# Designs tried in a protein design run: designed miniproteins, single chains, continued (4). Part 106

Each design is a single chain, and the fold is of that chain. pLDDT is the mean over its residues in the fold that is shown.

## One batch from the design tools (miniprotein)

Design m15684
Fold by ESMFold2-Fast:
Parts: C-alpha cells; sequence; structure tokens
Structure m15684 (fold): chain A 111 residues (1-111)
C-alpha cells in the first residue's frame, strides 16, 4: 500500500504540473508580449517535472533536461514574440508527451 500511495502521489503531482504548462501556453497565446516571462516560468515547471521524473527513473529526467536545453536554444534564436510562442508551444507538447510516457510506466507498475 505504501508504494502504491507514492506512485499515486507522483501521478497527481505530474497532472498538476501538466495543468500549469497548459495554463502558461494559454496565457502566452492570449498575450504573446508576455512570452519571455511565461517561458521562464515554463522552464521552472520543467525543473519541477525533472525532479519528479528523477525519483521515478533517471532516463525520464534526462529526456526532460534534453527538451529544456532545446527550448533554451530555440528561444535564443527566436526573433519575434510569435516565433517564441511557437517554440514554447512545441516545448510544452514535448513535455506533455514525456509526462504521458511516465504515466503509462507508472500505471504498468501499479497494475
Amino acid sequence: EEEKKKLEEYIKKLDELESRIVDLVNQARADPSKVDELAEELLRVMDEISKVAKEIHPLFAKKIEEIKQRFREELANATSDEEKLAVMERAAKEISFIIFLIRHYLNFEIS
């Protein structure tokens, strides 16, 4: 039971972090002039996801860090708020996919 509760806590935390990513992307879409501020917040959320992922499996943490590095590089090369928004949307989609994989992994371990 103790292990099952810990896995359920990880899923709940990942769901909360994914919800924060969706909210940040929606805010950036509503006002692209805020994209720099919201992108920095997205990087903070990625750090929180990486910490949770590391507790589950180091390969998931590595994938999150690779996405974070790509996101920073693509943001540095973006020249407009619209281009930065597109970069932020792609990074959010990639992170959501890794969260999906983690949830699938945890559901296998729970079942």
Scores: mean pLDDT 86

Design m15685
Fold by ESMFold2-Fast:
Structure m15685 (fold): chain A 96 residues (1-96)
Amino acid sequence: SPLDQQLRQAIDLLQQALQAAQQGDIDSAIQYLSQSSGPLRDALRIASQQGDDDTVRQLMQASSYVGQAIDAIRQGDLDGAIQYVQQAIQILQQLL
């Protein structure tokens, strides 16, 4: 489905961000996290148009974790950032 396509694209970008963060590549981690906002926004729009309130809430939570991961990286908290990215990935994988 179009929703599954956006979810898979978001997961791929978040997996790239996770790998970059684990390697200490701050610039790449932030870039991949920022790029994931596009597919997440598109997934939110699709779920909202379908009236899938549960999926919308889960996508909002995943987006919140992505924002928290970016903030954690900017503050030098790589361990916190990794945890937030992993939580976002887990939510999105459960929606597939």
Scores: mean pLDDT 92

Design m15686
Fold by ESMFold2-Fast:
Structure m15686 (fold): chain A 94 residues (1-94)
Amino acid sequence: MTREQLFESINNDLASLADYVTKKLKESETKSKISSLGSVGIMSAGALVKQGDYDKAISVLSTMADAFASLGTAEGQQTAAELNKKIEEIQKQQ
């Protein structure tokens, strides 16, 4: 059951990252909407991974990573790095 454990781990990590985005970026009044939309995007990608729709999941995560990197903040860069790490993990499953 290593594959199921791996997908559960990826989904749990994405859920944690979505929570982190909501908590940290929402503390900024100018970034509150971005953190909310980013959280939804990350959770949507997790659902796509569960459905086996890896190409769409990678596309969503890549778009989110670019968006967070473009914020020019430490939190945005950290979030983008974590998203890119999850993209690599998903790619290794195909």
Scores: mean pLDDT 73

Design m15687
Fold by ESMFold2-Fast:
Structure m15687 (fold): chain A 70 residues (1-70)
Amino acid sequence: MDEISEFQLYAGKQLQKWAKEKGIKPEDVLTDPEARALFSHIMDEINKVREGEITPEEALKAFEEELKKL
């Protein structure tokens, strides 16, 4: 639970930082195609950790790789 909560908090902060740097308003994050794709990726990784498919560390690595594509 704690590791997933830490990942969710970290990923959420990174998404907000990225969106702010791109000039995307907080209310537009889920309507912007790139921000929405990154948010969906975060949710997919959280679900994979909950299902036991990957570790929180693997989720963090996958998230960092997606950030590098943006």
Scores: mean pLDDT 75

Design m15688
Fold by ESMFold2-Fast:
Structure m15688 (fold): chain A 99 residues (1-99)
Amino acid sequence: KIEELEKKYNELQEQRDKAGAELGRATAVEHGLEADPEKTLRAILSPEEADRWIAEYKADPEGALARVRAERDTLGAEYEKLQNQADELKSKIEELKKK
């Protein structure tokens, strides 16, 4: 039972870390679009992804910012949910290890 819970905890940590990386990327894109889109985005994204965001921002700056903010909010909520699930599972594992 404990080994299965530890495996699930590790899977949740991997999912959280992935969500955290995506959240960090979305936050960096938001800041890049607000500061210097071409310079900042080309430094942090793949050329293909940077070109898409730059083109979207040039066509509709407010729409591009609204989209990245919505993505960041969604990823932030997912990250928080995964972190809470991992913390709850860690507490359960620690309680079982005491017995």
Scores: mean pLDDT 82

Design m15689
Fold by ESMFold2-Fast:
Structure m15689 (fold): chain A 70 residues (1-70)
Amino acid sequence: SLAEKLVKLFREHFEEMVPETKLLSEEEREELLEEFEEVARLVEEGRLEEAREKHRELGLRVKELIEKAL
């Protein structure tokens, strides 16, 4: 599925796409991966407005976790 392919790509290239995530714990990284998987599934289901809002929330979560890690 598209969701599975996107999650795999994100997991394999996570640190390269967001280098600051190297500062995060394994637990925090898995949390972000779960959020991204949810966004990918919403896209797969054609729920684009919900995917857009979830992606916005994910961006804020990433910022908060990185700021907390610093």
Scores: mean pLDDT 74

Design m15690
Fold by ESMFold2-Fast:
Structure m15690 (fold): chain A 87 residues (1-87)
Amino acid sequence: MLKELIEAANAVNEAALLLRKGGDPAKATDILVEAIKRLSPEVAQLLKAMAQNAMRSIGETDPSLKEKADAVAAAVQAATDAYLAER
């Protein structure tokens, strides 16, 4: 449990930092999707919530990043929902 929570938090922080630095939203999405696949369903849901919150914060802080942040948030939701449907 603790190890998965640390992995989830690290993935969200890495993806958020990448976007804040003007990085590729596809790479941010890949970081989060790779993390989701390694987590239990409960922690995957928590990662989805953390990612959604981080992406919203980025868009509110920097409107120029809103479209990219919204795209990452939508992709993470879809990937998490698909992953959970298989389990």
Scores: mean pLDDT 83

Design m15691
Fold by ESMFold2-Fast:
Structure m15691 (fold): chain A 81 residues (1-81)
Amino acid sequence: TLEALRIVEENMSEELKKKLEKLGEEFEEALKNGDLEKALELFEETLKLILEHLRKLKEYELAEELEKALEELKKKLEAAK
């Protein structure tokens, strides 16, 4: 469990990764189907997510680390019986 949190810290969140993967797959499918308009929309959404992710890392780096450390401590205390 703690290792999963560490992996999330390295890659941010699994949820974000999954969302990016889904967007990437849908983007490729749109390109293959020739839906340029859909592909452009998906591309913009992907860029927005990446930008938000980068901004979060810069703006909340300390806050995110502190929040994660608190969550880890909370879980450890609760799981410790």
Scores: mean pLDDT 63

Design m15692
Fold by ESMFold2-Fast:
Structure m15692 (fold): chain A 100 residues (1-100)
Amino acid sequence: SLEEKLNEALKEINKILKEYEEKGATPEAAREAMERIDKITEEFLKFANIPELEKAYKEWKEKFRKIAEEASEEEMRDVLERYAAASALLMQEALDKKKA
């Protein structure tokens, strides 16, 4: 079911990104999207139960929060897209680690 949870998480992230575009791709919508993606990623990593990846995510999230706070309105789309991609890669890494 970890594979099913990853597929569900990726589907939800894609839905969040689509809703971000439908809301007019504002900086506020980007921040809301990042918060929703964060919740999905935290819940997935908690379920995967790999402490090393949970720690890596916490450290990475802290760095990304600072990037988002310093980003211009024009940069917020790029920040959101990079956040979504990194979250997806980290969840994939958790799945790969559990299969090994």
Scores: mean pLDDT 84

Design m15693
Fold by ESMFold2-Fast:
Structure m15693 (fold): chain A 117 residues (1-117)
Amino acid sequence: KAAKAGLKAAEAGKAGNAEEGLKGAEEAGKNRKGTNGTAGQAAGGAGGAAAGAKQGNDELAGKAAELGGSGNEKFSGELAAGEAGGVAGMAGGSAKLAGDEKGAKAGLAGTEAANAA
């Protein structure tokens, strides 16, 4: 019963999680202008691409990857102000199957901090 509901929610969330990463990247670029916005766009695009790829949602993965790449190669490895998009995209990892997006965000936020340092 709970497993069936979880599977339905997880399947519905597959595209949503990847799209959240893409939207997060776009919002980071829009709300944080200049260098910080570009870094956020790159990070969010990378996160969305990873989420999409994991779920076989290659359309969103491709779009997220393009957004990340176009954001700025100089900052593609930097997670500055605006990295929320990357966290949102990465939250679409395996945790979505369990509906534990908060757990995924907590774990991946730590990983991003380590990578940024």
Scores: mean pLDDT 44

Design m15694
Fold by ESMFold2-Fast:
Structure m15694 (fold): chain A 94 residues (1-94)
Amino acid sequence: MTLEDDLKEFLENREEAIEILVKGIEKMASEPEKLKKLLEKFMELADEELKEQIEAELEKILADPNNPEARRRLAELLVEVIEKQVEKLVEEAK
């Protein structure tokens, strides 16, 4: 499968994707440098509003790694970045 095909499967299972990202963030919350590196890639793709929201949730996780609300919110924001990028690619292909 190509990366594009993998992204389409990811979006088809939105709830599963959020759950996977929540678990990933939970593991990375104990390793702030790894979490920051992951988020750098998403922030390059995100618009200004989405970047501000991602940074706000990251600050909450860095202050309290056991904050489940911030972890869920961050996962939802990361999925939204992916969705917007896939939508743009699909629209350009039409």
Scores: mean pLDDT 75

Design m15695
Fold by ESMFold2-Fast:
Structure m15695 (fold): chain A 141 residues (1-141)
Amino acid sequence: SALLAQLPPLIDTLRNDPSPAARAQAARQLGRIARLFPTEEVLEAVIPPLIEALRNDPSPEVRAAAARGLGEIARALATEGTEFALRALERILPPLIEATSDPSPEVREAARRGLEEIARLSPDERLRARARAALERAAAA
């Protein structure tokens, strides 16, 4: 697929480009592709590099873009009660919770928005409860 052929160069840019602006743009593009085409193949390719960027990228611009991408994916999956969608949300939730404590306010804001989508839309009560608890802790800090 022409779409799947776009993912490896964007993932390479996100991981290896010396420009934080180029890495942030790659994170935004990966999130957008996964939101518009949330197939198992796309999500399996896109979620791990976005989690890696959110946890490890030195640039707050890149971490914020990765958190927004994960939030957009969470929104696309949140209304789906499939086993795959629930497993993907369980994978996305911990790095978003961790990011509510990021030193950058932009990263914390992006993480809170992603958690709000899970808390509001997910059919899974355990995922909603975990997202709400994280939002309450972030608001108290």
Scores: mean pLDDT 87

Design m15696
Fold by ESMFold2-Fast:
Parts: structure tokens; sequence; C-alpha cells
Structure m15696 (fold): chain A 82 residues (1-82)
């Protein structure tokens, strides 16, 4: 449970970094940090699937999936602008 939370926090922090790079016009930096966010979100989802409390597991899986999708959209936007 704590491992999934830590990975969600890391994914969110990497997404913030990616958004800052994207806004600054550093598309390569935006892609790098979005890819890191996507990987942390994927690991968070896998850890959340192991949680025995089904309600906590479902909420963390949904959060991880949302972060993974946001990271994918960030990568696509940055690549389109390169």
Amino acid sequence: EKEAFEEIVRAAMYLIASAVYLRAGDYEGAIEYAEKAREEAREAREEAEKIEDPEVSERLIKEAEALEEAAREMIEEAKKKM
C-alpha cells in the first residue's frame, strides 16, 4: 500500500516537471519526464493490484491509470510540437 502511494507521488511529481518543460518549450525534457511519470504510474498500478483491501486497491489503480494516461497525452503533445 505505502509503495503504491510513493510511486503515485513520484509519477505526479514527474508530470509536474514534464508540464514545466513543455510550457518552457523544452519538448525533449517534457518527453523524458513524462516517460518517467508513465513508468512510475505503471509500477504504482501493479503494486495497487496486490493490495488486499479491494476498495483501496480500486481507488489507487484508478489514480495510477489516470496518471499513466496523462503522461501518454503529454508525450504525444510534445512529439507533435517537435
Scores: mean pLDDT 85

Design m15697
Fold by ESMFold2-Fast:
Parts: sequence; structure tokens; C-alpha cells
Structure m15697 (fold): chain A 55 residues (1-55)
Amino acid sequence: STETVVVSSEDKAEALAAAEAKKAELEAQGIKVLTPVSLVLEDGKYNAAFIVELP
């Protein structure tokens, strides 16, 4: 199964940094990351998202 991980911030660099940190944490736990981090700006907030494969 797959899960979408989302990190939100009003600052683009903060959203990216937080999402990359979460991605690295999950990869260190052996969780497979399927997509690069993508950004969507909605309502003044940046949503940084990526997809992982759950065991």
C-alpha cells in the first residue's frame, strides 16, 4: 500500500526543508520513498508532499 506524506508551511524553504527531513527520516527507517517532494501553493501555504510505500 502507499501513503501520501504532506508537510505545510507559509514559507517555501521551510516546507521543502521539513519535507526533505521527514523523507530522510522515513528512508532511515527502511520505508521506500516513491516520488520526489512536490510543492503546491494553496491559500498562502506551501504543501510539500511525497508518496511512500508501506510494508
Scores: mean pLDDT 85

Design m15698
Fold by ESMFold2-Fast:
Structure m15698 (fold): chain A 66 residues (1-66)
Amino acid sequence: EKALLATISKKDKGRYVFAKALLDAGNIDESDKPELEEALKTLEYGRFSSKEELEHHLAIVKKYVP
């Protein structure tokens, strides 16, 4: 959920916000959109069962916003 995003680092939260802005602006390739959308949705709703899953989805965001 939204509260979980508040517990990640300020830099990673900035990456999340910027990645979402890139997606909304259409600056992500159509073939990459589903991967990024699922990663952002998973982080936003806390749909992960472990720290490793959280880090996996953050790594997807970092792929587009290093």
Scores: mean pLDDT 72

Design m15699
Fold by ESMFold2-Fast:
Structure m15699 (fold): chain A 100 residues (1-100)
Amino acid sequence: AVRQLSPEQQVRSRLLTAAHGVLEYLKEHASEEDVEEFERLFRELLDAKTVEEMLAVMERIIELLRRLAEEYPEHREEFEKQIALLEEVRREARAVLAAA
């Protein structure tokens, strides 16, 4: 986003923004239990210190969204869209890790 941010910081910022968008969507459309499960993963993402730790949490978030797409078929298209966005950011994160 800004020139002062390292590639790792840029990936972190983009991932957190994408994950926050998913959380807002879940708060409107999912059960309180499913929102709480996502909030726990979002907290783990906030607490991640390295790209490798962020990648591990991303995989768990994507898995949760795939389960939610099965549980809420009326919102499946939106969850698949969010999964695609997160997988795009995950590919960028892997590229940053490979370059380091």
Scores: mean pLDDT 81

Design m15700
Fold by ESMFold2-Fast:
Structure m15700 (fold): chain A 75 residues (1-75)
Amino acid sequence: SRAAALARIDALLREAGVDPDTVTDEQLIEALSTVFGIPRAEARRILRNRDAAALLALLLRRVAGIEVAPPAPLP
């Protein structure tokens, strides 16, 4: 659920030294870029869309070092 995704994001941010209760969107974008290596443009897009599932998936990929294969070419 979205609530479960937000709880996991909260835990990951706190582990990285970011307080999700007080952080601004710009501070969060900076932390996502500098700590998790997520491009600022991508972080801003996710926050604009309020897509907690996409943010959690990106954070988990960075923490686990898992790369997803590029999408197959269109037929």
Scores: mean pLDDT 68

Design m15701
Fold by ESMFold2-Fast:
Structure m15701 (fold): chain A 81 residues (1-81)
Amino acid sequence: MDREKALKAIEFLYEVGALSEEQVELLKAVIDKDREKLKEFGHEDWDLEKESERLIKEGAEAYDYIQENREEVLAEIRKVL
């Protein structure tokens, strides 16, 4: 399902060095709608319902793109990081 795809995309991006550990924690908090965790990151003002829905959708789309274009995605990450 889309949430599982989004989480796998985040894990992939962490493993390849595109996301820091703190960024992974923040993104997972958004997906899980963890308002207390978001407050720790200074984002207590975010529309958590809307941001969670967007992140799950975009993450699932990113996962499908990565699965189809893995080699190209890795090459682009190496250029910008």
Scores: mean pLDDT 77

Design m15702
Fold by ESMFold2-Fast:
Structure m15702 (fold): chain A 67 residues (1-67)
Amino acid sequence: MKEYELAKLALEILARQGRSVSIDYLAKQLNVSKEVVEKAAKELEKQGIITYDKEKNVITPNPAVAL
């Protein structure tokens, strides 16, 4: 779905810039559901690009990917 692709792309860009983001903030910025952002975050976490902290609802870039 286009919303999922948008969330995934935004997270990849933020990870490359070394920026952390909350799920709530990104969902509001992209006008998508939190579930879509979480789904994208889980996929990128499996790829080693980001770390998803479920307790804090924060997505943190993997230092090895940060520019």
Scores: mean pLDDT 77

Design m15703
Fold by ESMFold2-Fast:
Structure m15703 (fold): chain A 90 residues (1-90)
Amino acid sequence: KTAEIEADLKKSVEKIKEGIERLRERLAQPMSREELLDLVVEATLYIIQAAIDLKVAERNPEISQELVDEIKKLLDELSRLANEFERRAA
């Protein structure tokens, strides 16, 4: 039960971290407005997933605080990335 939830959350966190690294790599590259808007959408989809993961973690008191804090940090990073892509698209 709880061990399965924690394993699923850790797997989701790892996938989101990989996505963040990909998004960071793109910040150094020239992009069209259309490409920037696609990246805003991509970052937003990761934000939705991380927000769902955070709600799952918070509803399960047996989930480690360390994992909860990691998800919160990912949400902060994704929000900064989404805002930066939006700013560049303007």
Scores: mean pLDDT 87

Design m15704
Fold by ESMFold2-Fast:
Structure m15704 (fold): chain A 90 residues (1-90)
Amino acid sequence: MKVVLRIEIKGSPESVKLLEKILKEAAEETGAEIEVVERDEEKGYLKLEVTFEDLEKAKEFIAKASKLAGERADEIEDVEVTLELEVEEL
């Protein structure tokens, strides 16, 4: 089984950069593989793919990312986050 979380972030350039840092820290701490698919810093746009070995690992990542984002919520303004979760059974 392979689980892919696609994350699309739109907002201020500063908030998007902070969220990228938070997501990369969450990936490092949970052992998830993270890839930047598309970035436009001036427009405040970021698209990421995070790959997990199973759904439990995806949940651990989301919990960690949510905790880190919550600790810095006052610095995160005017962001839209779209999450797409794909599960491949092979």
Scores: mean pLDDT 82

Design m15705
Fold by ESMFold2-Fast:
Structure m15705 (fold): chain A 60 residues (1-60)
Amino acid sequence: AALAARIAALQAQAAAQRANMAALKETEDDDRRQRIDAVMARFDANVATQIDGLRKQAAA
């Protein structure tokens, strides 16, 4: 129960961050858009790792 709530909270935070970065990309040049994409790729990977870790804790 608590673990599911944590995962949901992380997903909601990640969605909000992605929306903010997408809005920022619309105002930036190609070089900055590429940098934002790289940052977001790393961010998404980190969020996925955190969620995977929490899911593994739930399975134990």
Scores: mean pLDDT 81

Design m15706
Fold by ESMFold2-Fast:
Structure m15706 (fold): chain A 61 residues (1-61)
Amino acid sequence: MRGTLTTPLTAGGTGTLEVDGVAHRATAVAEYPDGLVGAVTEDGRGFLARGGAPGAAAQEV
């Protein structure tokens, strides 16, 4: 599944990830080189975000 960040997401912080029109709380669990952020939603799904800025695309893993 694809998602989009609607709020900033930084290492150790929380943000909002929208997936199929549903807003999920995402927790940043890892940072990777070049600003990739690993996040987990409240329903236990993992995502890789292409950055921590609003509008960043995220891919489910």
Scores: mean pLDDT 80

Design m15707
Fold by ESMFold2-Fast:
Structure m15707 (fold): chain A 68 residues (1-68)
Amino acid sequence: MLEEARQLAEQFERALAAGDFDSAVQILGQIAQLYLQARREDPEVAREIGKIYQELVDKYRAALDAQR
C-alpha cells in the first residue's frame, strides 16, 4: 500500500508536469482509495499515505491556480 501510494505519487507528478490535469485527478482518486484501505489494515501506513495525499492535493490546487 505505501509503495503503491508512492508509485502513484510519481505518476501524479509526471501528469502535472505534462499539464494532464485529468490524469492527475484520477491518480488522486486512486491514492484516496489506498488511504481508506490502509485505515482498515494499518493506521501507521494510513498516516503516511494521508500526508502524501494532502501534499499532492495542495500541489494540484497550486497548479490549477498557475494555469488559470
Scores: mean pLDDT 84

Design m15708
Fold by ESMFold2-Fast:
Structure m15708 (fold): chain A 76 residues (1-76)
Amino acid sequence: SIQQQIDALRARKAELERRLAELKEEVDKAKAELDADPKPSKEQIDRLIKLQLELMAVSAEVLVLERRIARLEAQA
């Protein structure tokens, strides 16, 4: 049913939103570590870049799910 599809997408979105919150905390921590270090290592910089790219990817997935949920809700 349409409701079962909506419920499944909402569950997946909730999982991605938890991952998004974790990534935001990791990015904030990595930024704080770089700001505190007068000579940040390449490894510290690379880690921040990787975390920011993952954050962007997960954010995009959440937006896709929000759009799918909205379309199904409009049909219900």
Scores: mean pLDDT 88

Design m15709
Fold by ESMFold2-Fast:
Structure m15709 (fold): chain A 84 residues (1-84)
Amino acid sequence: SKMLELAERIVKLVGRDGKTLTLEEAAEVLSEASGLTKRQALEIARAVDTDGDGTLTSEELAEALKMAGVSLEQLEEYLRKLEE
């Protein structure tokens, strides 16, 4: 899906290994893209981290973005700013 493609691009840009985000990195992404507080974003990140390893895959990030109410348009705008 387009949401997953955008999430994969974010993970490559923000993630230290280019494959996963830490909970803190995911919370910052979610907060900036959605306008939620970092605390609320962190709660969402923890909810999608189903294996409890403290990292989010691109698929888990895509789910978190949907839970945070981020539209594809908002996510594309966020990526544009991130890639500047």
Scores: mean pLDDT 82

Design m15710
Fold by ESMFold2-Fast:
Structure m15710 (fold): chain A 95 residues (1-95)
Amino acid sequence: DYEYSDEAIELALRFLHAYFTYLAKQYAKKPVLTEDDILAIRGAELAKEILSQPDPAKYAREKIKELRASTDPLDQRLADIFETVFRYFDRILKE
């Protein structure tokens, strides 16, 4: 049904949460936020939201579909980043 394993999605989400939270904290000190700064903040919030769910992998799959259906370019970019990291961890775990 899905290309990514649940294990790959969970590992990717933990990485993304740590990475984007780190970036968002650095960027909070800037007087003006760039699109990439906003993307990091939204990425941290999204990863935290997904990880707070009872089934993070299932929620992630549905959330990515919602982001792909969005007309917001930042939602599309978040979906691209999350799926890229899901593919990376899935490849590592598959041997």
Scores: mean pLDDT 81

Design m15711
Fold by ESMFold2-Fast:
Structure m15711 (fold): chain A 78 residues (1-78)
Amino acid sequence: TPVDRVRALIAEIDRLLADMRAGRVSLAQGEARLDRLEAEYRRLAADPAVPPSLKLEAGTALGVLRIHLAVGRLVERR
């Protein structure tokens, strides 16, 4: 269902963040996955079958990932 897909997206983002924090996934690998995750979020956010609260939760998770990648790149650039 669309609800199961958004929950799976949140779980995938959470796992990616945990793996990046643990050093199992690099910044470059995280960035390569971001475009796909953003595209999936955009499709789910447009689906009226997904509750607004889950859209907000998924958007928040994606926002945390974006911040983590941006901060990581800022540190690497220095």
Scores: mean pLDDT 85

Design m15712
Fold by ESMFold2-Fast:
Structure m15712 (fold): chain A 65 residues (1-65)
Amino acid sequence: KTFTLPDGRRVEVLEETDTSIDAIDLDTGSKVTMTLDKKTNMVTAYYEGTGLIRSYPLDEVLASL
């Protein structure tokens, strides 16, 4: 499965659970770990290759699918 994040980044899903997704950033080849906080409905993406952290509202992530 591939999808586009709200900032236009394309990722390939490797593993998913109810609260987390492990993926590869298709532009850099680096691992991305996404975690859902169910209390705030925020998705936090950690880009391992760069140390970049991005936070997205869940609604924006779902709209990007």
Scores: mean pLDDT 77

Design m15713
Fold by ESMFold2-Fast:
Structure m15713 (fold): chain A 77 residues (1-77)
Amino acid sequence: DKKKIIADTMKELNVPAEFFDLVYEKVKDLNLTPGEIVKLVKGAWEFAKSFASGLNYPVTPGLLSLGIDAEIISLKL
């Protein structure tokens, strides 16, 4: 189940649980393997943290959404 893979990956990375619905809604209709989901969540979170740190912001839903969109594009190469 995609939900379990997302939740487990978020827990391992210490991603706030409040972002679960955003991640799930972005990937639920995509035919992704478990490994691709893990890679996507990790890459998106690293992007969001780096960008937020550079701006002296907390990670926002908008920043995480941008990271997810970039990872989805990368997976289609």
Scores: mean pLDDT 83

Design m15714
Fold by ESMFold2-Fast:
Structure m15714 (fold): chain A 85 residues (1-85)
Amino acid sequence: SEAEEKLKEFEKELEERIAKGGAHILANNGSIDTPEGKEYVAYLLALGINLGNYLPPEEQLKLAEEIKKKREEILKALEEEKKKE
């Protein structure tokens, strides 16, 4: 239950940040060259979304990897709880 709650919180935060980032990009005529736009791109990369020929800067790739690792840690904790129950 603890890990399930953490997963729900993580997914909700991720969804909220993606929605806010998308709105920010739209308000800035599609520009992703802002801190919010760069964070949004990192979230999309962490979800495995293909961005075509866009080559992300190292900072975005690093942020995407950190987001991915955090999600995987929560999923692994959830799997451990399911084995215990």
Scores: mean pLDDT 72

Design m15715
Fold by ESMFold2-Fast:
Structure m15715 (fold): chain A 81 residues (1-81)
Amino acid sequence: SPSMAEQFRAMLEEGLAKLERDFREKKVPLEELIKRIEDWIATLDALAAEFAARDPETAAAVREARDRLQGLLAEAKRELA
């Protein structure tokens, strides 16, 4: 069975892949997608802070996912402009 850390990383990848698909396929209004990405970034920032002292490796993985979301947010905002 996958470890809890492996399951957590898989869930992050699934969430990111879904947002990237929604952006590419225009399945949701761009403004709604931007809001979802911003909410995800806020959640990941809180999670990274929570894990920073207890599990620096998980915190690093969360920061990597957050940076990838920031890239998608920038692309979505460029499309909206």
Scores: mean pLDDT 81

Design m15716
Fold by ESMFold2-Fast:
Structure m15716 (fold): chain A 64 residues (1-64)
Amino acid sequence: LTEAEKILIEALKELGLSEEDALEVAEMIRAGASVEEVEAYLRSLGLTPEQIEELERLAIRRAL
């Protein structure tokens, strides 16, 4: 795992995601998923638009 992936995983866990779900997001990014695809997955897990926007600022865009 890269440092950006570790930061993303910790941020997702702080928002209440399981370690499995957080690792799945990191794997999607590693596989070349777009920001839009990652956002769609996070919405499917019940994250609010505001939580997703905060993650994009802190971690997702840095990991991509």
Scores: mean pLDDT 75

Design m15717
Fold by ESMFold2-Fast:
Structure m15717 (fold): chain A 72 residues (1-72)
Amino acid sequence: TTAAITAAANAAIAAGDAATATALISQLINLKDYATALALINQAAAKGLLTAAQFTALSNTIAFLLAKDNAA
């Protein structure tokens, strides 16, 4: 479930596990839970777990997919 993935991602971010956090965020993007994925990306970046390049790439990917899904 998205809730279980979100809980696991929050735990990974709290633990400083960038690899697990990134993998779980990618799962949320695949499930089209873009709002939750974006919130977790911001939390991971604030914790210092994402490089500037990783943050930019993930944020741009979500922005693109969100725009695509909302296109008339």
Scores: mean pLDDT 81

